Designed miniproteins, single chains, continued (3). Designs and how they scored, part 67

Each design is a single chain, and the fold is of that chain. pLDDT is the mean over its residues in the fold that is shown.

## One batch from the design tools (miniprotein)

Design m10314
Fold by ESMFold2-Fast:
Structure m10314 (fold): chain A 85 residues (1-85)
Amino acid sequence: MEEEIQAELRKIFEVGSEEVKLLAMELVSVTINAVNSLKDEEKKKKIMEKVYKTLKEAAELAEEGKHDEAKELLEKAIKEIEEET
């Protein structure tokens, strides 16, 4: 999971706009805070899986030049993870 998340982050930093890169960093920060605040291992795993899926989709959108769509996807994921903690 960690290696897979890191690979998608590298891709975002290669092809993403500055705003998409900043939002990807914010998503990672919010995820670290969420995982550290939770004691439920199953919930932590679900959050990590959601983050991986979101970063992968955002990387694909950015690679296609759809930076605004990648931005909206990342913003939505950040809000959803914050609401889960």
Scores: mean pLDDT 82

Design m10315
Fold by ESMFold2-Fast:
Structure m10315 (fold): chain A 87 residues (1-87)
Amino acid sequence: SNEDKVKALRKATEGLIKYLESNPNLSKEELKTYLGIFVKEVYEISEDEELKKRLEEIREEAVRTGDLKKAVEKIKEEIEKEIKKLE
């Protein structure tokens, strides 16, 4: 159901943010891996290929720049947009 998808998207996003905030000194390879897992999880829930592409772009920028705060804000914006489509 859309309600179950919304709950799963919120849980996955909250889990990622908590992990990143608890681990501010992740290597580029670790960051790439954990963000890659998140992108895959979001795609398995949403089945939205355009969202997957935008999250992969955010992942690549985060790995390149190390700007986790910017990455978290962009991820929150994209997930909020997806949730609004399901409501």
Scores: mean pLDDT 88

Design m10316
Fold by ESMFold2-Fast:
Structure m10316 (fold): chain A 100 residues (1-100)
Amino acid sequence: SKEEILEVLEETVKKLKEIFKKELDEETYNKVAEQLDKGLESTKKAMEEEDDLETIKLLALLFLQSLRDLVEELKDKFSEESYKELLEVIEEAERRIREL
């Protein structure tokens, strides 16, 4: 359902923020957190205007792809362990959305 997809996206952003807060300096974290919040709100708004579940899933997967791109841009700021954890969080979210 749309509500289940929204829950997955919100949980994913929350988990990414927790890892980012531990790994990034305050200035970089604040900038990245704002970017995540804006991306999530834009995606939620787009999903609210759609009734087709497959289109809603596509919007959610496009958002998750933007999260992957962000993690890759910041890759050198993370430990190898945190980088792997970030990718696993995103991959699990992608899997959950595809199975809905």
Scores: mean pLDDT 89

Design m10317
Fold by ESMFold2-Fast:
Structure m10317 (fold): chain A 73 residues (1-73)
Amino acid sequence: KKEEIAKEVQEWIAEMIEEFNEEHPFLTEEQREKIHKLREEMGPELEKAVEEGDLEKARELLEELKKRILEIT
């Protein structure tokens, strides 16, 4: 179901952000805000790609999110 897919996508994003926060305990408040903003901006696009069955687009968006988080840290 579409709702279930959206939940899984949000969970993947949350787990990735949580892992980065745990690995980088001295992240500044500004860095944390940038990561939160990325989740808000990219989350819906990733959910849409997964719901539409565009797994290639979903993979690209997820990798871009990971790369942008890494650039912030």
Scores: mean pLDDT 72

Design m10318
Fold by ESMFold2-Fast:
Structure m10318 (fold): chain A 86 residues (1-86)
Amino acid sequence: MKAENLYVAGLIQAVAAEFAKSLGLDDEARTAAEGAYQSFVRAAELYVKEGKKDEAAEILYRGAQALEPVHPDLAAELRKKAEEIK
């Protein structure tokens, strides 16, 4: 799987988490948010292996923005990982 495909998967999962949360489906929202987090982390790891540290940090910051409304703790973890790459 390519880094871009994982990043897109993460965005879809983050949107699904926000939608689930808007319906009061807290367990489904948490599961989708955790899936998004894992997808963003894997995408960033692949970008780092390709020597694309700037892209890795960028997608982690974008992923954090997407997760902030549904899972602030995971959003904070993504920002921390972005800072560690630089």
Scores: mean pLDDT 86

Design m10319
Fold by ESMFold2-Fast:
Structure m10319 (fold): chain A 60 residues (1-60)
Amino acid sequence: RAARVEALVAGLADQAVAVSAGGRFLGTVTPESSREERRALAERIVDAEEAGHEVLLSAP
């Protein structure tokens, strides 16, 4: 879990992306987003993955 969250935080750095999973919008990050905002979104992504939902990344 922790390793996956950190990988996602790194992967979301300097990106503008909208994230959804299981038909639900999870959030958006931009290059201006804080590290804490990226971590919160990464945790929501991991929660969705653990629940068996497919995670979709798109342009905001």
Scores: mean pLDDT 75

Design m10320
Fold by ESMFold2-Fast:
Structure m10320 (fold): chain A 61 residues (1-61)
Amino acid sequence: MKEKMEELKDVAIAVAEEQGLDVEAVRAAGEAGIAAGDIQAFLEAVLAAMPKAYVEELVAP
C-alpha cells in the first residue's frame, strides 16, 4: 500500500510541476496521506491540494 501511495504521490507532483501548480503543497499533502497509511486519506489530501480538473487527469483517462 505505501509503495503505491508513493508512486501516486510522485505522479501527482509531476502533474503539478507540468501544470504550474503549487508543487510543495501537493508534496506535503501526499506525504501526509502516506503517513496516515490509508488510501482514502491520501486521496483526500491530494484532492485538497490540487484543482479538481488536474485530479481528474491523474485518476481517470
Scores: mean pLDDT 69

Design m10321
Fold by ESMFold2-Fast:
Structure m10321 (fold): chain A 76 residues (1-76)
Amino acid sequence: DEILARIESDPELRRAASLLPLQQRLRDAFAADPSLEELEKEAVEYAERLIKEGVPELEAGERAVLLLAERIEARE
């Protein structure tokens, strides 16, 4: 399995794969409530801020996804 072999050989892809269940929940949330777009914008701005501060792009993306998930749960 080409995808599994690549994930095992690349620590960054391994970390990204661990976020797939969370990313799926976020997609489902956006499909149910498009008003969450404002929270998505805040998460994108947070990621851009982290990248500007020297955080690697993948790590900044992971932190932004976690922030977005927390904000959506707090809103419920």
Scores: mean pLDDT 67

Design m10322
Fold by ESMFold2-Fast:
Structure m10322 (fold): chain A 107 residues (1-107)
Amino acid sequence: SELKEWAIKIVKDAFNAIKQIVNEFLSPEEAAKFNKEIDQIEKDTLERLKNAKSMEEIKSIVEETFDKIKELVNKTPGLSEEQKAFINTVIDNIKKRILELLEKKEK
């Protein structure tokens, strides 16, 4: 499915962007811990996307995935409250953009 291949690609790009931003604020030790957890979320998300059978399922996976990333960011001890707020805003903007692009693919 062209739609699935596109969704997998854009989600991978989103994970890479979020990892880069978060790693800028963390020590090497905290970055290693964060990267291990977010890589597991990415792995689980990509598997779910490969097995998705509808646009509704893809949208649900995207929503749940970015909510999990926000939860991970909020519980990361190496980040200040201001850094968490900034990262959460970036995640919300990425999620909104992916959902808007998925909506256009339905047309």
Scores: mean pLDDT 88

Design m10323
Fold by ESMFold2-Fast:
Structure m10323 (fold): chain A 92 residues (1-92)
Amino acid sequence: EPDRKIEVVAITRELREQTPEEELEAMKTMAEFLEKIEKLKKEGKSAQEILEELEEEAKEKGFRLKVVKVTEEELEQYKKEVEELKELVKKL
């Protein structure tokens, strides 16, 4: 399984000094994009197709999307980080 490569859509934002309200809004927006990416992946879309569908909206909101190739282990770690972000947003 370690040799198996999977294409995923990664979302990034430039870390800037912002108000607490701006940070909260950015976190919520990032969680929404991660949810959209997951939904499109479940619909059978490739990472490239998901990127093409969401990149314009992400850019408008100050985020960047990139297709990266990861191992199964790296993907599971990424899923864990995404779930932690979603749980953090729910607590706010």
Scores: mean pLDDT 72

Design m10324
Fold by ESMFold2-Fast:
Structure m10324 (fold): chain A 80 residues (1-80)
Amino acid sequence: SEEERIRSLVERMRAQLEELKTKADEAIKNNDKKTAIRYVIEAGALASLMLMLAHFYPELRDEAERMVAEVNELEKKVKE
């Protein structure tokens, strides 16, 4: 079903975001600011894609907003 395919896509995007958050946190711990910035950019791209999907699938809006908020928090950590 389309709903099942969309759920699978969202789950994969969430898993990718969690992986990028973990990698960014490790880069921050290692004082590798360039690598941390790269992971924030990649996480931002995922959040942007989710926002684009939410335009066509309004049921994804809450998850898209949550992903954007998480990327903003990640960016804040790197900026500190």
Scores: mean pLDDT 88

Design m10325
Fold by ESMFold2-Fast:
Parts: C-alpha cells; sequence; structure tokens
Structure m10325 (fold): chain A 75 residues (1-75)
C-alpha cells in the first residue's frame, strides 16, 4: 500500500527501526488501527483525544505528520 509505504518511510527517516516498518506492512486491519497498535506496542500511551484526532484525519499527509509527531515522544 502506498499509504503504508509512505508512513513507514517517514518514521524510518526520524529513526524508527525496520521492525516497525515490517509490522506496518504485515499487520492486518485498517491503517489507523494498525498505527495505534504499533505505537502502543512500542511503548507509547495514546490519549483519547489523540485517538480521536487520528480517526478524524482525512488527509494522508496530515495523518503521516501526526504519526511522526506521536513517534517522536518515544525518542
Amino acid sequence: SEARNRLAQALYAIGAPEELALRLAAMPGPLKDVVIEVLERAGLRLSEEERRELYEIESLDDFIAFAVRLYQRLL
């Protein structure tokens, strides 16, 4: 999927391991649900507000930017 590939590349660019990219590619389900699960498994705790914002995003670019900002909290 182009969306999953672009997200994986964006996360990799800020220091995410290849393992995270592989999980994004292999995990079944809607991309937004997969991103939440992958980030939470990496140790991130998402607020209810952050989950809501993620589901409300319609733009792929905004979605990628949001996921990158969330991942940066693990660094």
Scores: mean pLDDT 79

Design m10326
Fold by ESMFold2-Fast:
Structure m10326 (fold): chain A 85 residues (1-85)
Amino acid sequence: SELEKKLLEKINKVEEEKKKKEEELLEEIREILEKANVPQEIIDKIIKELKENGPLSKEQAKTLLEKYNLPQSVIEEVLKLIEKY
């Protein structure tokens, strides 16, 4: 039915908007890490783990970032960004 097609299109649009917000968050995190001179290989691993684990609690995100031995100031900047989203 036309109504089902329109509903599916709306659901797809909401999911696309959520993906864009997630991609924007991950891009901003990448920029923070790049500005802090974190090696690209480590940045890619962090972004992949954040993407795969879904919406992490602040505590879980902190534990993940600390696993990569990032400076505390960088961890705090990333956590503030995650709290904003």
Scores: mean pLDDT 79

Design m10327
Fold by ESMFold2-Fast:
Structure m10327 (fold): chain A 61 residues (1-61)
Amino acid sequence: METINQFKQLLNEDEPNENETEKLLEELLKIGGPDVLQLLQEFVNKYPQYTNLIKEIKSKI
């Protein structure tokens, strides 16, 4: 729940910190579920450059 709220705050940032974004993405992907998938889709729509990173993290989990 806390990780989801922190990630929602990142969606409101213009230039999110890369290291913080990566850590939150790893934690969010470990949680999983439909709510998480929806948030990830919103994030990729705003920051398409993170699409490959998300796929890479998924392959490691």
Scores: mean pLDDT 74

Design m10328
Fold by ESMFold2-Fast:
Structure m10328 (fold): chain A 62 residues (1-62)
Amino acid sequence: ALSAEEWARLALAAEELNDEETFRRFLAQMGPHLHLYVDEAERWPHLPEEERQAWRERARAL
């Protein structure tokens, strides 16, 4: 199972892909940890582009 932080990063990746349906599904997987989305959103632009691209590829596969 993926952690809430991993689901947050997948949701951020789906949002960059302009995939609102997938974004909502990934966000729902965070459950009671939805508050962690804000923290991960702040970290997202500081991740290496290679790492963000890897999360976008994972989001497409799920």
Scores: mean pLDDT 85

Design m10329
Fold by ESMFold2-Fast:
Formats: sequence, structure tokens, C-alpha cells
Structure m10329 (fold): chain A 81 residues (1-81)
Amino acid sequence: SAAKREQAKKLRAEGEKLYAQKDYRSAGFKFLDSAVLYDSIEDYEESARELERAGDAYRQANDYGTSRLLYGLSEERKALA
């Protein structure tokens, strides 16, 4: 829905602001919330992008296990798109 896309974009913008402030874990959570909204409307292309952003954020937070998992989920979403 348009409302879910607008909320997902808002969450991405909040995540980008947190990432710029080097609050990488909080940024990762915002990108994940955005990905969940895109999944709920089957926009797997946008979900994959947000999962990749979350993976980048967790990598910067030195959470390499979560980062690797999120990159894998992003590739799975790309296959569904």
C-alpha cells in the first residue's frame, strides 16, 4: 500500500540519519523495520535494498554474524523480485 511505502521510506530516512551519527545498531533496526514493511506488500526489490543497508549497519557495529545473515536474506529477496 502507499501508506506502508511512505512509512518504509520514513524509517529508511531515520536509519540513514542514525548511521551518519554512527549509531549503527539503531540504524540497523530502522532499516530492518523498513524491510519488514516492504516484505508485507511483496516489494522484494526494496526489501532487499533495506536488508543490505541493515547488513552494512551491523557490520559497522562489529556484529559480523548478523551482517552476514542480513546479506543472505537480501539475496533471497532479490531472487523473489
Scores: mean pLDDT 91

Design m10330
Fold by ESMFold2-Fast:
Structure m10330 (fold): chain A 72 residues (1-72)
Amino acid sequence: DLLKVADAFALTYAEAEEEQRPAIEEGGRVFAEEYQKGKSLEEAIKKALETIRRKGSEELAEELEKKIKEEL
């Protein structure tokens, strides 16, 4: 469910430190772009998590991934 993934992003963003938020925002943008291109939900999530790992941290990506798994 697209909305559940969006909720996981929003919650992770709200709980994040100020300096972590740009990485989450970029990940959310990548997720939306990949999903709009017709990629599967799983593929879009994978790409977004890769972006957050690269732009933010492994820990931040793990937090988001856990929230997404709990929602799906």
Scores: mean pLDDT 83

Design m10331
Fold by ESMFold2-Fast:
Structure m10331 (fold): chain A 85 residues (1-85)
Amino acid sequence: EEREELLVEQLVRIIEYALKTGVDDETLRKQVIELARLFGLSEEDAQELADTVVKAAKDMKAGKNFSELVEEIRRKVRELLERER
């Protein structure tokens, strides 16, 4: 099972929970950074992923397409997992 797929699935679950419970952007950011670090991303890459996820969650709240935003997150996860840092 690809590491990318598992990370994306966990991020989607965190976002769904945040959208249902009204978790604030800073709490969501911290949860994403912690998860990304567990998956082996650097501090800088984890923060970049958190920026992408927080923006996507805001866009989802604004009524933008969920599947398109998840695909955007998937592309960012792939990019970051393939980086040297």
Scores: mean pLDDT 83

Design m10332
Fold by ESMFold2-Fast:
Formats: structure tokens, C-alpha cells, sequence
Structure m10332 (fold): chain A 79 residues (1-79)
């Protein structure tokens, strides 16, 4: 999970030119349940997408980041 988040975050920074400060602001907005700030920051990130693949990476990153921050990390092991 952490490794996958880091790989997606690196993609946003290195390939889409998203700043580390923007990533930090997005994390803080999600952590504070600030839907307005989260939407504005996501629009900024999405505006850097050049392809459907870029958009898919942004969506996956946002989903994993939100799940990680919201504390919904109940280890659901299929028994």
C-alpha cells in the first residue's frame, strides 16, 4: 500500500510536474475533510493530465490516498 502510493506520487511529481507542496496540500485537505480545498487541488492536478493513462493514475492515487488518510484501514482479509 505505502509503496504503491509512493510510486503513484512519484509519477505525479516526475511525469506530470505536480509539486511536492501541492501533494502536501492535498493530503492536508483530505485529512481535514476540506472538500472545497480537495476539489480545487484535484482540479489543478487533473489539469496537468495529458492522456487517459495520466487521469487513471490521478484517480488511483486519490482513491488510495483518501482510503489511507480517512483511517478506513480495516485489514479485511478474506478468510
Amino acid sequence: MEKELQELENYLITRLGVSQETIKQLKDAIKNNDHVATGVLLDQIVSRARSPEDREVIVRYTQLLTKSISGVQHGELAR
Scores: mean pLDDT 76

Design m10333
Fold by ESMFold2-Fast:
Structure m10333 (fold): chain A 82 residues (1-82)
Amino acid sequence: REEEARRLIASDPEAVKKADEWLKRAQTLAERGDLPGLRALVEELSREAKNTDKDVATSLIYTATILRIVGLIVDVELERRR
């Protein structure tokens, strides 16, 4: 933890906590090659992002998490093509 991280957590601690949980679950699904599960997580997180306040920090956290999960989807698809 550091001052900048504390500032982001203070703006929406639930968003940060949820993002971490979504990312951890996404990594587990990626290890299994579960593309439908990864896509379901992206859809659920996108829905959550639309239901939060439009604070810039919260939007950035959700967007960054969605992009990370999309990256995992791409990685799994590329592994499948090897």
Scores: mean pLDDT 69

Design m10334
Fold by ESMFold2-Fast:
Structure m10334 (fold): chain A 87 residues (1-87)
Amino acid sequence: SHEQHLARLVEQARRFLAENPDLPAEAKAALEALIEGVRNRASEAEMERLAAQVTAQAQALAAQGKDEQANRMDALTAWLYAELRAL
């Protein structure tokens, strides 16, 4: 079911976050907020706002020369949206 797929996506995203402890607190908070938005079935407008916050954190990391961390954040966001689109 869609609910079981969403629950699995949330668990997989949370595992990604746990496996990336080196990400700064602000980046983790933005990703946690996006994951919570998926779990709570947030509106499209709210999901766009949450994704924009993740993008802003990735851009801030890239501006600091932390491209590898920025790329990991972008990869999670891209994967999550691809999975949501497959529903």
Scores: mean pLDDT 86

Design m10335
Fold by ESMFold2-Fast:
Structure m10335 (fold): chain A 91 residues (1-91)
Amino acid sequence: SELRRRVLEAEAEVSLLIMELSVLKLEPNPSPERLERLIERLEEQIKRLEELAEEAKEAGDEESLEIAENAVEAAKEALKEAKERLEELKE
C-alpha cells in the first residue's frame, strides 16, 4: 500500500540517522554542527512518522501503525543520545 511504502521509507531514514549517530559516537571530538544537523533531521522524521502513525490508525492499518510507532521510539532514543552528546561538547 502507499501508506506502508511511506512508513517504510521513513523507517529507513531513521535507520540511516541512527547509523550516522553511531559514527559520530566513534569520534572523540565530533563537530557540533554535525550533531545539530542530525538532531534536526531526527526531529523531522519523528514528526513525519507521528503523522503517518495517525494516518495508519485512521485507516485501521495495525501493521503500519506498529512500524511507525516503533520507528518513532527508536528515533526518540537516538534524539536523546544526540542531544546528550551535544551538551557534553559544551562542557
Scores: mean pLDDT 88

Design m10336
Fold by ESMFold2-Fast:
Structure m10336 (fold): chain A 76 residues (1-76)
Amino acid sequence: MLSEIGELAGRALRHGNRETRRLVGQALERFSQGDYEGALEYLDQGIEAATDPEAREALRELKRLVERAKEEQKAK
């Protein structure tokens, strides 16, 4: 999971514009704090800001991983 998050974040950063990169950074910061709701809000904003299809797709996959982490947190 962590390596997958890193790879997807890297793809979003490589193909994303400046605003998308800022939002990805905010999402990863919230994720590292266990704030999955906050991370998802920034990822949604990043998807809307992304103009490159590769960045947008990487962000959608990253969102799915964060949603799974949120479900795991609720189960514990």
Scores: mean pLDDT 80

Design m10337
Fold by ESMFold2-Fast:
Structure m10337 (fold): chain A 60 residues (1-60)
Amino acid sequence: KEEEAEKRLKEEEERMKQGISLLNKALEDGLISQENVDVTIKTMELLFRRKREELEKEVE
């Protein structure tokens, strides 16, 4: 149970990290604003937190 939850969290964390890298590149290229980056990162953090809570519920 915990092993599978840990694996899923690592995969979600890796995807979030890749997404943040793409957002930073888009910001550097002038495709998006700093405000858009900040909002998107905060949204990704909320989604990661929800995923963690969901996995914790599965382990109960």
Scores: mean pLDDT 76

Design m10338
Fold by ESMFold2-Fast:
Structure m10338 (fold): chain A 67 residues (1-67)
Amino acid sequence: SMAEEQKRAIAEGQVRGAGYHFLGIPLSAKVTVLDYDDTKIVAEVEYDGKRLIIELDTVASKLTVLE
């Protein structure tokens, strides 16, 4: 649905911003949202030949690298 497409786009933007702010990941990084709910987003982030899986707690503004 359009609502789910919009939620995924917002989640991608939140991960991109958090990755930049907390880890210094370039804003140009490739972000693939793997899972999301009301409080967390799990995404794969790819940049400079590196690949990370990260979890963003959107309520606590806490980012965890799952690797």
Scores: mean pLDDT 84

Design m10339
Fold by ESMFold2-Fast:
Structure m10339 (fold): chain A 93 residues (1-93)
Amino acid sequence: MSEAVRKARITVLSSAAYFAATLDPNSPVAQTNLKNILADIKAESAEEKDPGIKKVLDQIGAVLQYMIDNPNSDQKKIQEQLDKLNKELAKLL
């Protein structure tokens, strides 16, 4: 499998995670989207061989899990954390 396909897939997933975090977390549709993206991030992290990329994927997953478990949390702070993690991920890709 080409490295370019892997990097593109990771970029799409990290962008989807950020977008999911802009939705109302109390919405059933938003909760379903968050859970689906979290499952995809966990699957990608499980197959990831680069320890730096794996660490950032695990951190993105932890932020998404926190948002699912805490729908009344500070959404702006969550979005800021995901933006920072996406920038770190982009440096590793």
Scores: mean pLDDT 83

Design m10340
Fold by ESMFold2-Fast:
Structure m10340 (fold): chain A 64 residues (1-64)
Amino acid sequence: MAKNKESALKAAKGVIDVAEALPRHPGAEEARRYGEKGLKLAEDGFSVEEASNYAKRGEEALGV
């Protein structure tokens, strides 16, 4: 769980980076979209928990 904005930003960026590194993975585009949504929410500072949830959904799309 992300405890602050920085953790949420890191998690979202990590999901995007992994998705871009694995462009042929069946969940890569979905993971990238979830990561981008999480990144935007974390940057805006409205919901760190929701941003973390989007990062987690991105990881699930990658099958981890």
Scores: mean pLDDT 74

Design m10341
Fold by ESMFold2-Fast:
Structure m10341 (fold): chain A 112 residues (1-112)
Amino acid sequence: MMKKRLEEIAKKYGLSEEEAKALAEDPAGFIRDLAKNGKGKADKDNDLVSDIIKLIKEEAIKNNKIEEGVKRIRELLEAYYQGIIEEEELSEDDKERIEAYAKQVREELEKL
């Protein structure tokens, strides 16, 4: 179900059938490559990442897999920032930002 919903999000953003499948198989790797290659405008890339995060949150709640959902969101954000900077090692500021967001997501999901 998650893979199919990721493919639907990809198609909404005008990605090809092949790109939609790539996103569904490896969301983090796909998003890193997307950010690195500058495909799409920054606002559209942010909207795509935001919609994927929303989907991960919904699936985490539905399946009671909060820790897995938080882990997936961390991986996605790390990949996105790695793509933007074109480096594997993130700055301490980027790591701190990802950690703060992951903490907020965990607290939100645990309250539900």
Scores: mean pLDDT 76

Design m10342
Fold by ESMFold2-Fast:
Structure m10342 (fold): chain A 91 residues (1-91)
Amino acid sequence: MIEELEEEIAALKPEERVKLAGTERERERMLALSRYIVRRTREGLEESFEELKERLPHMSDEEIEALNEEIVESFGRMTDSIIKLQLKREE
């Protein structure tokens, strides 16, 4: 999850962070993890859409869909920020 990804980044020592920034494999791994998290989040929300619709019969499909999109966008922005921090070294 995003928290797990943040914890992984926060657990890196300064010397390991320099190593990560200099290694293409580590950068690709971080990109893959972030993209995987976003994809799994969207899939989970799409799977829960029908369940939420049944549990909230007074909400329209548009209202539930808008809520799910807002959640996915929020997670996407968070993972993008994490990727940028890793790829920019200290910046």
Scores: mean pLDDT 62

Design m10343
Fold by ESMFold2-Fast:
Structure m10343 (fold): chain A 66 residues (1-66)
Amino acid sequence: SRAEIAAIEAEAAALGKDPREVYLARREPEIEALARALAESGLLDEELARRFATMLVELDYEVLSR
């Protein structure tokens, strides 16, 4: 996980991008899968489900990167 974050930071530096943006792009399939599951549950609409899924992945990055 730490090695994964280091690789993402190196990629972001090479691209001139925010490491968080690179992480979110890499996790897009997981965000989509989670958002679909949340929307299908009926508890959240598609927009809120996607926002919630994105926030969870952002929090995961914050915890891993410290």
Scores: mean pLDDT 78

Design m10344
Fold by ESMFold2-Fast:
Structure m10344 (fold): chain A 79 residues (1-79)
Amino acid sequence: VAEYAKKAIEAIKAGDKEKAVEYILEAAIAAIDSGNEEIIELVRKFGEEAHKAITGSEKEKEEAIKKMEEIKEEIEKLE
């Protein structure tokens, strides 16, 4: 799960919105397959921040990316 979250952040930073969405979807599927409700909730929050990073203003994008990195670190601690 965390590996897909990392790749999604890298895709967003590169401006590759299509790849970012693909990696977010893979993270969500992996989280559901894990059966871990805490990881599922973290990936849900990650997706909300990713939406802001893709559609928000420049300032909102920077803040959203920071939150996405924090959520990735939390997922890594649970894996």
Scores: mean pLDDT 80

Design m10345
Fold by ESMFold2-Fast:
Structure m10345 (fold): chain A 78 residues (1-78)
Amino acid sequence: MKEKEENIKKAKEYVEKARSAHLQGNTDEAAEYYEKAADYYEKAGLPVQAHALRGVSYMLKGDDAKADEAFAAAEQAA
């Protein structure tokens, strides 16, 4: 499916941008990129990856409660 392949590609691009931003100390920007990557994995029909990356985004924002909920959703989707 062309749409799924393109969404996975964009998700991976945003994960790499998030990792780069986090390594540079741009934690807020990294959180935004992880959220965008999660949105693309969701569009690709990959809810486990989507919820896991939302969890990482919430952790970087300091929202541990929402991070725990997102990681639980990833476990439930697996």
Scores: mean pLDDT 84

Design m10346
Fold by ESMFold2-Fast:
Parts: structure tokens; C-alpha cells; sequence
Structure m10346 (fold): chain A 74 residues (1-74)
């Protein structure tokens, strides 16, 4: 699968936020795992962002995803 663009990452994060807001935590977690895997994140990093999502720290989760995306561009 090709590495996602910044706009695609933002779009997928919005979909994850929408699923969480709708009460579909399992759907949000599944989509987040797919995004993190596409970014090549480690299992430890994936577990950390999933815990942030489960705690309702959407800002912290989104920040870590964007930091990992930026790290891979450099």
C-alpha cells in the first residue's frame, strides 16, 4: 500500500474522530490500527495511540500520529 499523503492522514483521523463521537470505539480502533500500520508504526507506538483513543484523548492521539508521519518524511 502506498504511503499516505498528509491530506489522507487528516481525512482518516477525521473518520476515526467521527466513529468515536458516534460511539463506535471498535470501528475507531480498527481504522486507527490500519492508519498506524500504513505509516509503519511499531506495535509499541500502535498500543500507545490505541490507549489514548480508549481514554478519550483524541488530541494526544492525533498529535502522536502526525508526529510519526512527520518523522517518516525526514
Amino acid sequence: MPFPSESEVHSRLQEIFDLYAAGDLEGAKALLRELATALGMSQEEIDEILELLERGDLAGMGKLVMQEYQRRLE
Scores: mean pLDDT 81

Design m10347
Fold by ESMFold2-Fast:
Structure m10347 (fold): chain A 65 residues (1-65)
Amino acid sequence: MKILRADITIDGKTLTVNAVVEGEPKDAEELLTRAVELNGFEVTSVEVREVGPGRYEVTVTAVAK
């Protein structure tokens, strides 16, 4: 897996991570979810979309504990 772009937005208590990855999207989902949880946020949703051949947008939404 390769991360091509990652954007992080914090709005009040809500954290949103938007990443574009090449390779296995499940690996990206697991990595980003773990990182968010280890930093004191609770994951509320994960969305994966194919944006091109072998490229996926992974969006993780979380709230502060």
Scores: mean pLDDT 83

Design m10348
Fold by ESMFold2-Fast:
Structure m10348 (fold): chain A 84 residues (1-84)
Amino acid sequence: SMAEQRKVLLLVESTLGLAEMGLSVAKKAFPDEEEKIEELRKKIEELVKQAKEYAKQGDLDKAMALVEEMKKLLSEFMEELKKK
């Protein structure tokens, strides 16, 4: 439905916003990790683009899978930084 599509698109946008916030904080705390932060940003941007396309096509399950992949990438990156 259009309502479910809008909810998924909102989740994609909010996940991107949280990612940008987290990466900005990481950049200030770990300036030596700038290249890794840039690579992760590019991966998140690609996943956002794909998730929006799936959501627009009505494939909400695939869009949500990409949202979960974005969350996993962010969590793994932040966990790696915490070990430094």
Scores: mean pLDDT 85

Design m10349
Fold by ESMFold2-Fast:
Structure m10349 (fold): chain A 69 residues (1-69)
Amino acid sequence: EEVARKALEAANAALPLTDHPEVQAAMDRLFEAGVRYEEATDPEERQKAREELIGAANETLAAVDRVRA
């Protein structure tokens, strides 16, 4: 569950900063990617959803870094 752990780390980092619109938007996308990952039923869909979830987690962390800078 390396992907789930990364998504959780991103969500935890973003949660105290959701007053910033870009962080909230990134968290919304992270949540959507997480739902797609959980709903993926075949290996090809799950692999694509996994890559999207990793991307969303990275974008969430980048948004956190921008507002903290």
Scores: mean pLDDT 82

